Designed miniproteins, single chains, continued (5). Designs and how they scored, part 59

Each design is a single chain, and the fold is of that chain. pLDDT is the mean over its residues in the fold that is shown.

## One batch from the design tools (miniprotein)

Design m18166
Fold by ESMFold2-Fast:
Structure m18166 (fold): chain A 58 residues (1-58)
Amino acid sequence: GEVYRAVAPVPATSPDELALRVGDLVEVLEELPGGWALVRSLATGREGRVPLSYLERV
């Protein structure tokens, strides 16, 4: 999948969301409605939803 980097801290406000720190690398698995994506953390292997606006393509 496509690799993106977090440009801002991502808070997880529900159990299906993934918390990220600035600079965390994620693989986008699926684009979701409303500008969200299902991603996998490259560091931890954990999956969850994040807003695409918090990510930049590497």
Scores: mean pLDDT 84

Design m18167
Fold by ESMFold2-Fast:
Structure m18167 (fold): chain A 61 residues (1-61)
Amino acid sequence: SMAEQYRQLGEEYEALGIGYASEGKYEEAAKFFRKAADYYRLAGDEKSAERMEKLAEHLAK
């Protein structure tokens, strides 16, 4: 389904965000976490979307 495809994209962007964060690239990580949130929301996964937004906010200070 499209929801499953959007969830997979959310997971892929989440993994990219984690990768950038592990390298200390927090601005880039925050951008990828926000992209992950968008796709999780499109997938109907509001809980994962909120988790991604909070991670992005934490890193972007």
Scores: mean pLDDT 89

Design m18168
Fold by ESMFold2-Fast:
Structure m18168 (fold): chain A 71 residues (1-71)
Amino acid sequence: PLEPLDPEEAVEAARELSREAVEAAKAGDMRKAATSLTAAALIAVALDAAGEEEAAKEARELYRRALKEVE
């Protein structure tokens, strides 16, 4: 069995991926921006599936803000 998901670490990963997506989009690397946004969205989905409602909400908000800034 794998180590259980740490919600605080997962939220930090979503924050970094969201930041990387915005940074990549500003640099014109739309493939990297799309990949990072997808990874951040998947973290929010994983947290929601794990029952970590508050962490999932925070990760989803980070993803949403990054999505608005990418395009």
Scores: mean pLDDT 81

Design m18169
Fold by ESMFold2-Fast:
Structure m18169 (fold): chain A 103 residues (1-103)
Amino acid sequence: GPEELRKRAEEAEKAGNKVESHYYRGMAALVAGDYEAAVKHFEEALKLDPNNARAHTLLGLAYYKLGDYDKAEEYFKKALEIDPNNVAAQDILNEVRARKAAA
């Protein structure tokens, strides 16, 4: 749940691992339905580690939950450029593209 993710973020922060701290805080926000906070934390993680495929995927998901399909598509594409075998990112990207075409 979000509380366990917040504890992981606190431990990462104490260890000096800022990327992991932002990553877990973003995941906690995403699970709690706070998609704006999730975006902020995943963007901070990506400023520190621009090639983090998982953070790109979760940022795409947060934008998708906010209804920002253009940004969702952008970040899922970036995730797939880093990890082309991410089936989950590919499936959600296909759904985002279908929703954009139907709108």
Scores: mean pLDDT 86

Design m18170
Fold by ESMFold2-Fast:
Structure m18170 (fold): chain A 63 residues (1-63)
Amino acid sequence: SAEAIRLLQEKTGLSEEEARKAAEGAKVLIEQLGEDVAIQYLQKELGLSREDAEEVVRLLLEE
């Protein structure tokens, strides 16, 4: 999660608190709806590229 939060901050300019909330939301989406839904959420809501969204999801799954 620390690495996912850092990547979110670098790519979006979000504060640590906002990036943490985004990471927690993405993790809930992974657990309830799957990785593809979390990737789509990160792309649409935060403007991440698919590559960056996939990396965030990968880092969240390594916890």
Scores: mean pLDDT 83

Design m18171
Fold by ESMFold2-Fast:
Structure m18171 (fold): chain A 72 residues (1-72)
Amino acid sequence: EVEELLRRAHEALQAGDFAEAERLLEEVARLAEDSPEGRARALGAFALFAYAKGDLKKAEELAKKAEELLKK
């Protein structure tokens, strides 16, 4: 389930395990691609991941895409 994968990805980020967090977020993206809501959640999670890595421009771009999907 997407929610469980997102929870585990956040735990990996808090532990500093960026490789595991990235793997889990890739799984979220695959499972959530079938709905705008799911895609928005995946993009939001990737935005947080980019922010945690210090990539503020990428984080902002991904957050904007997630917001656009949620407006529909």
Scores: mean pLDDT 76

Design m18172
Fold by ESMFold2-Fast:
Structure m18172 (fold): chain A 55 residues (1-55)
Amino acid sequence: SMERDKALLLGLARYAHSQGVPADEILARVREAALQLGFSDEEIAELEREVRRAL
């Protein structure tokens, strides 16, 4: 489900940040993954805001 995919992407983003990956690289990778999963532009924008808050 989209909610599950979103939760997984947020978890992966937090993990990557803990490993020293730069925030801009994490955001770019999350955007790419969300596009591949069929997220709309609006859903991607919301996910990016949540990732920024989590980092």
Scores: mean pLDDT 86

Design m18173
Fold by ESMFold2-Fast:
Structure m18173 (fold): chain A 63 residues (1-63)
Amino acid sequence: MKSYEELLEEVRKAVEEAPEDKREYYRKLLEEAEELLKSEDVEKRVGAALRMIGILLDIELDK
């Protein structure tokens, strides 16, 4: 299983490869997910992971 840190690195790379017009949008979504990931609350961390997966899927569909 991927750690949250490994998932975060994958999302960061995907955002760098995203279409230029959408990169700022994805960066904002990633920043929100990173903030949730810093929480001690497991539910918030799970929410962060789901948001990061959503970003990856959106970027893949935009390719």
Scores: mean pLDDT 76

Design m18174
Fold by ESMFold2-Fast:
Structure m18174 (fold): chain A 92 residues (1-92)
Amino acid sequence: ELDLARFFYDLGNYFLKQGNPEAAIKAYEKAIELLKDVDPKFAAEAYRNLGEAYLKLGEPEKAIEYFTKALSIDPNDERAKKLLEEAKKKLE
């Protein structure tokens, strides 16, 4: 489970770096399905990256939802906090 989740998480990161946030979203969603009952903190990291993919897709409201989800699981994720504020500014 963790090896397969890591594969999808890394695949999501790859697509995000290639400028393909739509493919990244699908990969991160698969990672989260595998992680949320097994490794909640790794799932939180995947939620953060899913939010970043939605930001790059131009969907700041969905990005806020996923950054908020990530922070509900891991409140000390400084990158998720920064990205949440960036997403909120896009709606101001």
Scores: mean pLDDT 86

Design m18175
Fold by ESMFold2-Fast:
Structure m18175 (fold): chain A 77 residues (1-77)
Amino acid sequence: MDDAQKEEAVERVREALIAEGVPEATAERAAEALRRMVLEGASPAEVARALGISVRTVGRLVERAAPLFAEAAAELA
């Protein structure tokens, strides 16, 4: 999977979370956390530092977004 496909998968996660009723700001934060992890290989600690949030918050965002990302990534692969 190339970087363009990974970015498309992240964008689909953002849109899916908003469609499920997640606030836009939370959906954007979840998408940015995934983008940094899958495109840049960032650790949860590095993402937490970059976004100014706790490692636990990164974990919660990723846990909620992971099933949607896996589905989008599989369709784009």
Scores: mean pLDDT 81

Design m18176
Fold by ESMFold2-Fast:
Structure m18176 (fold): chain A 68 residues (1-68)
Amino acid sequence: SAAEAAARARAAAEEARRALEQGDLVTAKHHLDVAQRYAAGLATLDPELGREVGAEVRELARELEQRM
């Protein structure tokens, strides 16, 4: 479901953020990739929710790139 995909994307983004705070860039990148995959699927199921969650995941990607 769209709600499940959104929850999965946000959970993966939270794991990426925790790894980023710990300086574990490899683990952060892995979880970011998972979050991006769920966000992409969400855009197909619910374009509006996909736009919202996609923006959250893009902001996290920007933060990770600034640390690399």
Scores: mean pLDDT 85

Design m18177
Fold by ESMFold2-Fast:
Structure m18177 (fold): chain A 80 residues (1-80)
Amino acid sequence: SFDELIAEANRVAARVEASPNPTQEEIDELVELIKRLAEAAKAETDGDRQFLLNLYIMALDALVLAAAKRRGLPVPEIEL
């Protein structure tokens, strides 16, 4: 559901943000979550929910970039 997906996004984001040294696996999990949010946004018919999903996608993409750069890992290309 929408509420469950948003709750999962908040949990995963909080875990990565709290990590002083995010792993490649943690970054990969965040990338897969972004893809799931993008699929949900494509299927969403409520404009407010679609806007919120896209806002989360942008926020999590920024988090991926920050985590990868902090670790010296390659920044993943996310195809949406």
Scores: mean pLDDT 82

Design m18178
Fold by ESMFold2-Fast:
Structure m18178 (fold): chain A 69 residues (1-69)
Amino acid sequence: EEEKRRLDAEALREALKKLGVSDETIQRVAEAALTDPEEAGRLVSEILDEIREKYRNGLKEYIDEVLKK
């Protein structure tokens, strides 16, 4: 129960940390989404920009390969 929630949160943090996001930022985004949606939007925008660019490049390569098949 509580242990599962901790593991899930820790897994998310680890993934975001590998992207260069700090624990403080991750927690602020998660809590802000529940408490202060306006501030959450600003924080998420900055994080998503980096993630979007990374996935945009990966997605294009994936699509190109699928279309070649």
Scores: mean pLDDT 63

Design m18179
Fold by ESMFold2-Fast:
Structure m18179 (fold): chain A 129 residues (1-129)
Amino acid sequence: SAVERILAIAEQTVANLRALVAQTAADVKAIDPSVAAVVDAATARVTAALEEFLEGMRIAAYAAEVDPEGAAALARREVDELTAVLTAEADRVKAASNDAGRAVVDAGLANMRATLEAGLAAIEREAAA
């Protein structure tokens, strides 16, 4: 069903984001060990936000059976809310980091945002089908 396909896309998107978050956190701590506590706190908050995102995406997926346009709008709202959390946590880590650490955070955030937008585009295609 469309619900199952949307859920599978959301679950894969979250799995990819978890991997990117873990890699970015490891890379920042390797480049700037002084920010380890800030990075770990940011990682915990992002992990909680990913769980909330997945729950919101379940609601969007079930809405797609009756209201595909409304489901796409709910999915966009979830992506926008998670993007705001990712950006805010990235800014906190960057504020504490050296120049090399900031560059790693910027690259990680760009990859996370690209992953979210790709997931949203796939969900919007399934909702419209």
Scores: mean pLDDT 90

Design m18180
Fold by ESMFold2-Fast:
Parts: C-alpha cells; structure tokens; sequence
Structure m18180 (fold): chain A 60 residues (1-60)
C-alpha cells in the first residue's frame, strides 16, 4: 500500500488550487480551498490554514 492517504492527496490538491487563486487575486476562492484542505487535516497545520483562509476573506 502507499504511504500517502487519499485524504492527504485531496488536501494537497486543494492547497495547490488555493495558492493559484491567491496568486490570481481571487481571495474568496483561495479561502474556500484552504478551508477545505484544513478540514482534511488535523493539528497545527489545520489551524494554520484555517487562519490563512480567514485573513484572505478579509482581503476579499
């Protein structure tokens, strides 16, 4: 079996989309993807991405 879970792969894809939307200035969509990635994570990384999403929503 692989050492990477399906949840980790899905979270990574959402993070990639979030970064692309952030670079494009679409802060609302970037925040949505960071929040979705965070929902698939646990611990400090999940909290960090939830806070980042909140900050991006303030810029939208």
Amino acid sequence: GSMISDEEIEATLHLMQAVLYEKAGDYEKAAEHYERAASLMSGPDAERFRKLAEELRKKA
Scores: mean pLDDT 81

Design m18181
Fold by ESMFold2-Fast:
Structure m18181 (fold): chain A 58 residues (1-58)
Amino acid sequence: SVKENIKKNADELEAKAKELRTQGDEYAKVDPQKAAELHAEADRYETAAKNYRKGAES
């Protein structure tokens, strides 16, 4: 179903966001610029996942 596909896509985006967040945290003390870039990318994936889930409920 469409809702099942949206849930799967949201889950995948959230998993990617978590991966990027963790990588950013690891870089925070070694390369703050790289950390900021990774965290910003994680934020984009988190926002995309939230929008996907919200779309399924609307």
Scores: mean pLDDT 83

Design m18182
Fold by ESMFold2-Fast:
Structure m18182 (fold): chain A 54 residues (1-54)
Amino acid sequence: MEVEVEFSADGRRAVVRGIRSEEDLAAVKAQLEAAGYRLVREDPEAGTLEFERV
């Protein structure tokens, strides 16, 4: 899995890049939701997901 996760300095945001499959999306979403993040935006063309900490 060639995904990149960038956390904001305060840990409140996470941006994921390199999503190329539905399996990648599902796995990353599950991992970040388990860590207390909520998906706020997805861009399938860019392969990008944005999360915010709850």
Scores: mean pLDDT 78

Design m18183
Fold by ESMFold2-Fast:
Structure m18183 (fold): chain A 70 residues (1-70)
Amino acid sequence: MNKEQLIKALEGAIKALEEGNVAAALKGVEDALTGEPNNELLKQALEALRQGDVETALELLKKALEEFKK
């Protein structure tokens, strides 16, 4: 996965969560982890989503997106 695809996946996951679609957000985070399997923010966001903690997942995904835009 290239950087542009990673950013697109994260933007999609954030939008899905803001719309209440947790399943689509999970898919987006899993796709992002395929490109960045050791990224701690993405791992923590995935675990937050598994626990139903949408607020924490959103914060972690937004932080990851900002870091990937460097």
Scores: mean pLDDT 81

Design m18184
Fold by ESMFold2-Fast:
Structure m18184 (fold): chain A 55 residues (1-55)
Amino acid sequence: KEEIDKELKELEERYQKQVELMRKNPALTPEQVERGEELIQHHLENEKAALEKKK
């Protein structure tokens, strides 16, 4: 139980850092950043669902 919650928090922090790096990347257009954030959010939700299924 607590192990899964810890992994979930680490995943959220990892994906949040990826989003921040994309937002700070001057080579990316706003559209590319938005698309990337949506993809990262989708992957995060899938991984969170997989972790919750292990409960």
Scores: mean pLDDT 76

Design m18185
Fold by ESMFold2-Fast:
Structure m18185 (fold): chain A 79 residues (1-79)
Amino acid sequence: MVNFEIVVPKSTSVDEIKKIIEKYGGLLHRIDYGDDTITFYGTVPEDKFDELKEEIQKLTNGKAIIRPVTPAEMYFFRD
């Protein structure tokens, strides 16, 4: 699994991003709503990460910032 961070403009459909993550067998762990952006943290199979990036970039017209992250960034809000 690859841990990821996806930063998209606030105008982006949250439901569409969720569907793309689920389509590639990913798990969404956290959504942060910022002033101008929405940030998604999750995991995806390594062999699907490039396809996930491509589909999100197509959805956002290349405005998404997608990066691998450390596990620590996903566990900030552990119960």
Scores: mean pLDDT 80

Design m18186
Fold by ESMFold2-Fast:
Structure m18186 (fold): chain A 86 residues (1-86)
Amino acid sequence: MKVIITYKDLTEEEKEALKKDAEEYKKKGNNVTLEEDGDTITLTIDNLTTEQAIGLVLSAIGLKLEGDEVTIEFDGDTIKITIKRP
């Protein structure tokens, strides 16, 4: 499975945390692409197990419960998540 996560309105500290998360997924053997555009980071994580993909969706739901604007879209074997501050 592939998950594409777009994070918007990031601080510099949040960007550094996401870069570290990307490196950890690479260490686990996932194919990871990180694209930075101003205050936006797009993470593409491929070769995920179903369990890893479910974990990412549950994490996104957690952020929505904490007040973030979260959109989740399913497109075959690809999950697209957009996270933005309210």
Scores: mean pLDDT 83

Design m18187
Fold by ESMFold2-Fast:
Structure m18187 (fold): chain A 50 residues (1-50)
Amino acid sequence: MIDEKIATLSPKEARAARAWVNSGGRHSYEEIGRALGVSKQTVRRAVSRL
């Protein structure tokens, strides 16, 4: 499960990764970053580490 990798991320990256997983890839990294108040780069790094 992806949850195991998410648990090893920083709190900010974990939130970004969970949001992306919950969207099923439906939202862009920019959209997720905007919703969470983090940069698109933070979302991209979190997702790339899954």
Scores: mean pLDDT 75

Design m18188
Fold by ESMFold2-Fast:
Structure m18188 (fold): chain A 89 residues (1-89)
Amino acid sequence: MSPRELLEEAIRMLRLIKKEAEKTEPIDPRDIDISEAVTEGILRAAEEEDEIGLVGALMLALAGTLEAKPEQAVANLEKVIKRLEEELE
């Protein structure tokens, strides 16, 4: 998979996670901002064509979403998606 294809797949998966985040009631919600770590992880995985690294970054996004307050989770995912869309041009 090319770097562009990995970024497009990541954006698609993050959009799905965001839709679910709006409906998710976490058991122990915390003030967590995962946006920077997820963004850096996805960008590195795409640059290196590391499909396993991409899955890891997406799993981090999912875990952070489940642990964050719903409004914060949505905001964090939206920041990541916007940053990745800017990289696609």
Scores: mean pLDDT 77

Design m18189
Fold by ESMFold2-Fast:
Structure m18189 (fold): chain A 61 residues (1-61)
Amino acid sequence: ANVVTTALLQTINAISQIIAQLPASLKPAALALLNAALAANDLAAALAALEALLAAAKLQA
C-alpha cells in the first residue's frame, strides 16, 4: 500500500477508536455524523466531527 492508502486506513482506524470510546447514548449521533460525511465522500470531516464529539463528552464527564 502507498502513503495515501496508509493515511486512509489510519483515518478509518481513528474513527473506529473514537466511536468505541463514546458512551452508548452518543453512538447513534456519531453514526449519523459518519453517514452524512460518507454521503459527502469526506472522511476527514467525519473524523473532525467525531473528535469534537468525543472531546465534548470528556469535558462534560
Scores: mean pLDDT 74

Design m18190
Fold by ESMFold2-Fast:
Structure m18190 (fold): chain A 81 residues (1-81)
Amino acid sequence: TLEALDVFAEEASEEERRELEELGREFERALEAGDMERALELFERAMELILEHLRRLGREDLAAELEAALAELKAKLAAAK
């Protein structure tokens, strides 16, 4: 769902965009290390920020896709424990 991230990046400030990019890198590192709880925390924070902006832009379709992706990630992490 890169479209949701792209739309957010266009609307968000440069500072917010950089914060999201750093969260994304930390998220990838956490996944590679098998730290699923840390990965979920970072992902949730990033996704919540994106969801709020998408809803403000009226992009309910992208918000729904992102919520579904987050729910799937949570389900996978829960199944791993």
Scores: mean pLDDT 72

Design m18191
Fold by ESMFold2-Fast:
Structure m18191 (fold): chain A 55 residues (1-55)
Amino acid sequence: SELEEVKKQIIETSRKIFEKLEEMQKNGLTPEMDEEIKKLIKESNELMKKYKELE
């Protein structure tokens, strides 16, 4: 179902954010990494909004 698909996308996006945060801890924050994290957070927020609409 679309609800389950969106839920999977939320989980995947969350994992990507955590991976970037771990990379930041090891290598420090770069402008490129900051932009990537911001993009992932924005995508996560959009997916959460869609998830609530599909409930």
Scores: mean pLDDT 81

Design m18193
Fold by ESMFold2-Fast:
Structure m18193 (fold): chain A 107 residues (1-107)
Amino acid sequence: NEEKKKALIEDLKKWYLEHINEPLTLEILEEMAEIIVKHLPEVKPEIDELLEKIKNSKDEQEKLQYMVELLTFILRTYAEAMGIDPSDMTIYDLMVLFLEDVFDVKN
């Protein structure tokens, strides 16, 4: 499973650097989710449930809430792939962790 975790980290880092100038849309979140599922297919049911909630949202506020939940799930999965327990991490902590890892020239 360590090989899959390393592949996930590398693919998501490369993807992020290619898309850093793009707005955070549902399409962008779907692409991130596809990278997660490619390497960790066991999390597909949870991702599919979140995507269905986004699709079935009745208004923009509800849609944004589920999009944030999907982003949080992606970032938590990334932290876990790094060997970090995300249980007590805020969304800010998760984003900082992800960005520091992406831009760390010492990796």
Scores: mean pLDDT 84

Design m18194
Fold by ESMFold2-Fast:
Structure m18194 (fold): chain A 96 residues (1-96)
Amino acid sequence: SIKQEQLALAKELLAMAKEMKASTPEEARKLARERATELSERILETILKQNPNTPEEEVKKAREKIPEIAEEVAQNYEELVAAEPAIQEKIAELEA
């Protein structure tokens, strides 16, 4: 269900926020890049399983954007850390 997918994503974002919060700024940016890259790849694989006829050129283009997305997340990691309480609240709502 959509709620189960949202719950899984929220839990991954929460784990990322907690790790970044416990780290130095430099370490947090590095962790954010690594985690955002892995998460983006998994999301893309999930989308491709849902849409098996996605053109290969669209898939390549999406994969090419992953490093840019990861860098954006790394540069804005403080916003994700600040969102930790809201993410926890959303998880509690989805688990209720």
Scores: mean pLDDT 81

Design m18195
Fold by ESMFold2-Fast:
Structure m18195 (fold): chain A 67 residues (1-67)
Amino acid sequence: DEVKKAGEEAREEMRKVAAEGRAAGLSKEEIQKKIRELAEELAKKSSPESAVEITKEAAEVIGEVYK
C-alpha cells in the first residue's frame, strides 16, 4: 500500500521534527510551522493520493504538539 507507506514514513519524519523542536525549546507555533513545511515538501514529491494522506498525518502530529 503505497499511500499508507507514504503516510507512515511522513508521520515518523514529522514526529522526529516535533521531538527535536521540543528538545531545542522551540514554541509550539515554531514546531507546527516546521511540520507544515516538511509535509508540503513531502506532498510535492508524492502522488495526489499520498499527498492527501501526508497532509492528514501532518494534522495529527500537529495535534500531538498541542496536547
Scores: mean pLDDT 81

Design m18196
Fold by ESMFold2-Fast:
Structure m18196 (fold): chain A 86 residues (1-86)
Amino acid sequence: MTVIVEASGLTPEEKEQLLEVARGVEENGAKVEIEVEGDHVKITAEGVTTGQAMALLGAAVDVQARGGEITSTVEGDTITIRVKLP
């Protein structure tokens, strides 16, 4: 499946946390594309396992814990997770 994570309002530490999870997913055989612009990160991971998808969702939930908004949508084989932090 494909997982897209779009996060905005990230601290440098939250940004690095998301990037570390994305790198782990890529090292385990998924095709990962990462776009970073200021406090915004977009991760597109193709060929992910259910476990890798759960890891990406978990990372998004962890960064949301400081009081942001999180939404997820499923369209076919694609899960899109959006995080907006204060």
Scores: mean pLDDT 80

Design m18197
Fold by ESMFold2-Fast:
Structure m18197 (fold): chain A 69 residues (1-69)
Amino acid sequence: VDEAEVLLALGAMYLAIGDNFEKQGKKEEAKKSYEKAIELFREALRLDPSNPVARQGLKEAEEKLKKLE
């Protein structure tokens, strides 16, 4: 298991956690979860800059976070 693969899995997990909090109306918890997903996807891109999964995950997390402002 590569470090980048673990970071991708964790990023996807925090995206899902954020989505669940958003559906519950828990905007602060959703925001924190999306921020964590962004951090994890950025770290994955630092290790593998061309990874399309990390790029897509980062874009989705940033878009979701922006909707909560």
Scores: mean pLDDT 84

Design m18198
Fold by ESMFold2-Fast:
Structure m18198 (fold): chain A 75 residues (1-75)
Amino acid sequence: PALREEMLENLEKNKPSLPKVLKYIDELVSKMKKPVPAEKVTGLHMLALAMAIEGASEEEIKKAAEEAVERLEKE
């Protein structure tokens, strides 16, 4: 059993929502009171991609992104 097959299946399933989730993360970051380093934004995008590969729903990924942005804003 190839882990890669499962990852590819999850990517195909989430493919329509991935651009939407990444756009949502960019919008959340743009609304933050503090400037966010590019490395942190990349980290949020990587989190979304990792969750999508693991089969998380659009809502689950968006919620995780909101929580991550809230943590960054409190720093």
Scores: mean pLDDT 77

Design m18199
Fold by ESMFold2-Fast:
Structure m18199 (fold): chain A 70 residues (1-70)
Amino acid sequence: MKKLEELIEKMLDLINEIEEAVEKKDSEKVEELFKELEKIIKEIEKLDPKLAKEARSFLEDLKKEVQERL
Protein backbone atom coordinates (compact mmCIF):
# COMPACT_ATOMS: atom_id res chain seq x y z
CA MET A 1 0.00 0.00 0.00
CA LYS A 2 2.79 2.50 0.80
CA LYS A 3 4.40 1.74 -2.58
CA LEU A 4 1.08 2.47 -4.30
CA GLU A 5 0.77 5.85 -2.55
CA GLU A 6 4.27 6.83 -3.75
CA LEU A 7 3.40 5.83 -7.33
CA ILE A 8 0.20 7.91 -7.21
CA GLU A 9 2.19 10.94 -5.98
CA LYS A 10 4.72 10.49 -8.82
CA MET A 11 1.87 10.25 -11.32
CA LEU A 12 0.35 13.53 -10.06
CA ASP A 13 3.76 15.26 -10.21
CA LEU A 14 4.22 14.08 -13.82
CA ILE A 15 0.75 15.36 -14.77
CA ASN A 16 1.65 18.80 -13.38
CA GLU A 17 4.93 18.77 -15.35
CA ILE A 18 3.04 17.81 -18.53
CA GLU A 19 0.68 20.79 -18.08
CA GLU A 20 3.68 23.12 -17.68
CA ALA A 21 5.43 21.64 -20.74
CA VAL A 22 2.24 22.04 -22.83
CA GLU A 23 2.05 25.73 -21.88
CA LYS A 24 5.69 26.10 -23.00
CA LYS A 25 4.93 24.28 -26.30
CA ASP A 26 7.70 21.78 -25.49
CA SER A 27 6.40 18.76 -27.42
CA GLU A 28 9.61 16.73 -26.85
CA LYS A 29 9.30 17.15 -23.07
CA VAL A 30 5.59 16.27 -23.22
CA GLU A 31 6.41 12.99 -25.03
CA GLU A 32 9.07 12.11 -22.41
CA LEU A 33 6.67 12.81 -19.54
CA PHE A 34 3.92 10.67 -21.12
CA LYS A 35 6.39 7.76 -21.40
CA GLU A 36 7.23 8.16 -17.70
CA LEU A 37 3.50 8.19 -16.85
CA GLU A 38 3.01 4.94 -18.79
CA LYS A 39 5.82 3.33 -16.77
CA ILE A 40 4.25 4.48 -13.48
CA ILE A 41 0.83 3.16 -14.54
CA LYS A 42 2.39 -0.26 -15.32
CA GLU A 43 3.84 -0.31 -11.79
CA ILE A 44 0.41 0.62 -10.36
CA GLU A 45 -1.19 -2.21 -12.40
CA LYS A 46 1.00 -4.71 -10.52
CA LEU A 47 -0.47 -3.48 -7.21
CA ASP A 48 -3.99 -2.28 -8.13
CA PRO A 49 -5.34 -3.22 -11.58
CA LYS A 50 -8.59 -1.24 -11.12
CA LEU A 51 -6.77 1.99 -10.26
CA ALA A 52 -4.39 1.42 -13.20
CA LYS A 53 -7.37 1.05 -15.56
CA GLU A 54 -8.78 4.40 -14.39
CA ALA A 55 -5.34 6.02 -14.66
CA ARG A 56 -4.90 4.70 -18.22
CA SER A 57 -8.32 6.07 -19.19
CA PHE A 58 -7.33 9.47 -17.79
CA LEU A 59 -3.93 9.33 -19.55
CA GLU A 60 -5.55 8.48 -22.90
CA ASP A 61 -7.95 11.44 -22.58
CA LEU A 62 -5.07 13.72 -21.56
CA LYS A 63 -2.97 12.58 -24.54
CA LYS A 64 -5.80 13.37 -26.97
CA GLU A 65 -6.40 16.84 -25.51
CA VAL A 66 -2.67 17.67 -25.56
CA GLN A 67 -2.26 16.37 -29.14
CA GLU A 68 -5.24 18.48 -30.30
CA ARG A 69 -3.64 21.59 -28.74
CA LEU A 70 -0.11 20.97 -30.02
Scores: mean pLDDT 80

Design m18200
Fold by ESMFold2-Fast:
Structure m18200 (fold): chain A 76 residues (1-76)
Amino acid sequence: SMEEAKKLYEEGQKALEEGDYEKAAELYEKAIELAKDDPLFSSQGYLNLAYAYKGLGKEEKAREYYEKSVELYLKA
């Protein structure tokens, strides 16, 4: 599951680089779900999910995901 989460995360990074924010968000959400027991990995996933939502112009959701990233990082 963690190996699958890392692959989805890498695909999400590529989607972000290509400006495909919707695809990036979907891939990061799947990666986070597979790595829900790893707070450090999930923290990085939520940080990138925040960047994807900022790219979509969804500032409120981006802020929520950023706050979740910080919360999980402090628990790691």
Scores: mean pLDDT 85

Design m18201
Fold by ESMFold2-Fast:
Order: sequence, then structure tokens, then C-alpha cells
Structure m18201 (fold): chain A 90 residues (1-90)
Amino acid sequence: SFVEIIKEVIDKLRELAKRLSPAAQAAVDRIITELERIAKEYQEGKISKEEAYKRMQSLLDAAIAIARRDDPEVAEELQSLKEEFEKKMK
């Protein structure tokens, strides 16, 4: 399901964030909170799958930007995570 895809993205993002500085981890934790909100709003029928998808892409781009300032290797792995997510949503 789409909610399961969101949860998988959150889990992988959380694991990758452990490799970042404490400040970058805190910033990514805020993004994870927003992703959890998207999953809840979608499950409650408050937003469409297309709207949820667009918001998730923006949040993943933000996470990649945070990681790139801290650890370029983590940023590349997050970029791969975003690409995998986009393939599942075609």
C-alpha cells in the first residue's frame, strides 16, 4: 500500500540520518514528522495520493539538501532512496 511505502521511506531515512551530525539529525527528524503527518492525512482521506506524493518529493529533496551540507555520501544514498520511491509510485 502507499502507507507502507511511506513507512519504508521513513525507516530508511531514519537509519541514514544516524550517520549525520546531531544538528542535521534534528533537521531530518522534523522532516520525518512531516512524512508521518502526510501518511496520516492520506489514510484519513484528507489529501489525495498525488498531493501526498508531491509533498513527499519536496521533503525528500529537503532531506537530501540537509545531508549534502553534512555528509555527501549520505546525500547520495538519500537520492537513491528518492529514486526508488519514485519508481514505486509510477
Scores: mean pLDDT 88

Design m18202
Fold by ESMFold2-Fast:
Structure m18202 (fold): chain A 102 residues (1-102)
Amino acid sequence: SLPISELTPEERERLIELGREAEIRIRQSIEQNLEKWAQQLLKNGASTDEVQRKVEEIRKQIEERRKENDKNIMKKYKLSKEEVEELHLINLALLEESRRLG
């Protein structure tokens, strides 16, 4: 079931805003981890071109998995792209809240 269907409009908007903040933090964390990995590859003797190619491959894989998951959610729940994005933000907010309480 979709927990979003049980939310008030005010609760939904709050969670969407929290999810946007969480998405920014996750994006920053991914970029920091990719930068650390790139630096490690350079220290291990990889060329700048090889490192760039490997980083872009990981970014591509992340993007493709997101698109596939979004497409599957749209089909399963008959949601629009906007509704899937809102659901994603709400799920990020709920996951972050759960982590803070655990």
Scores: mean pLDDT 81

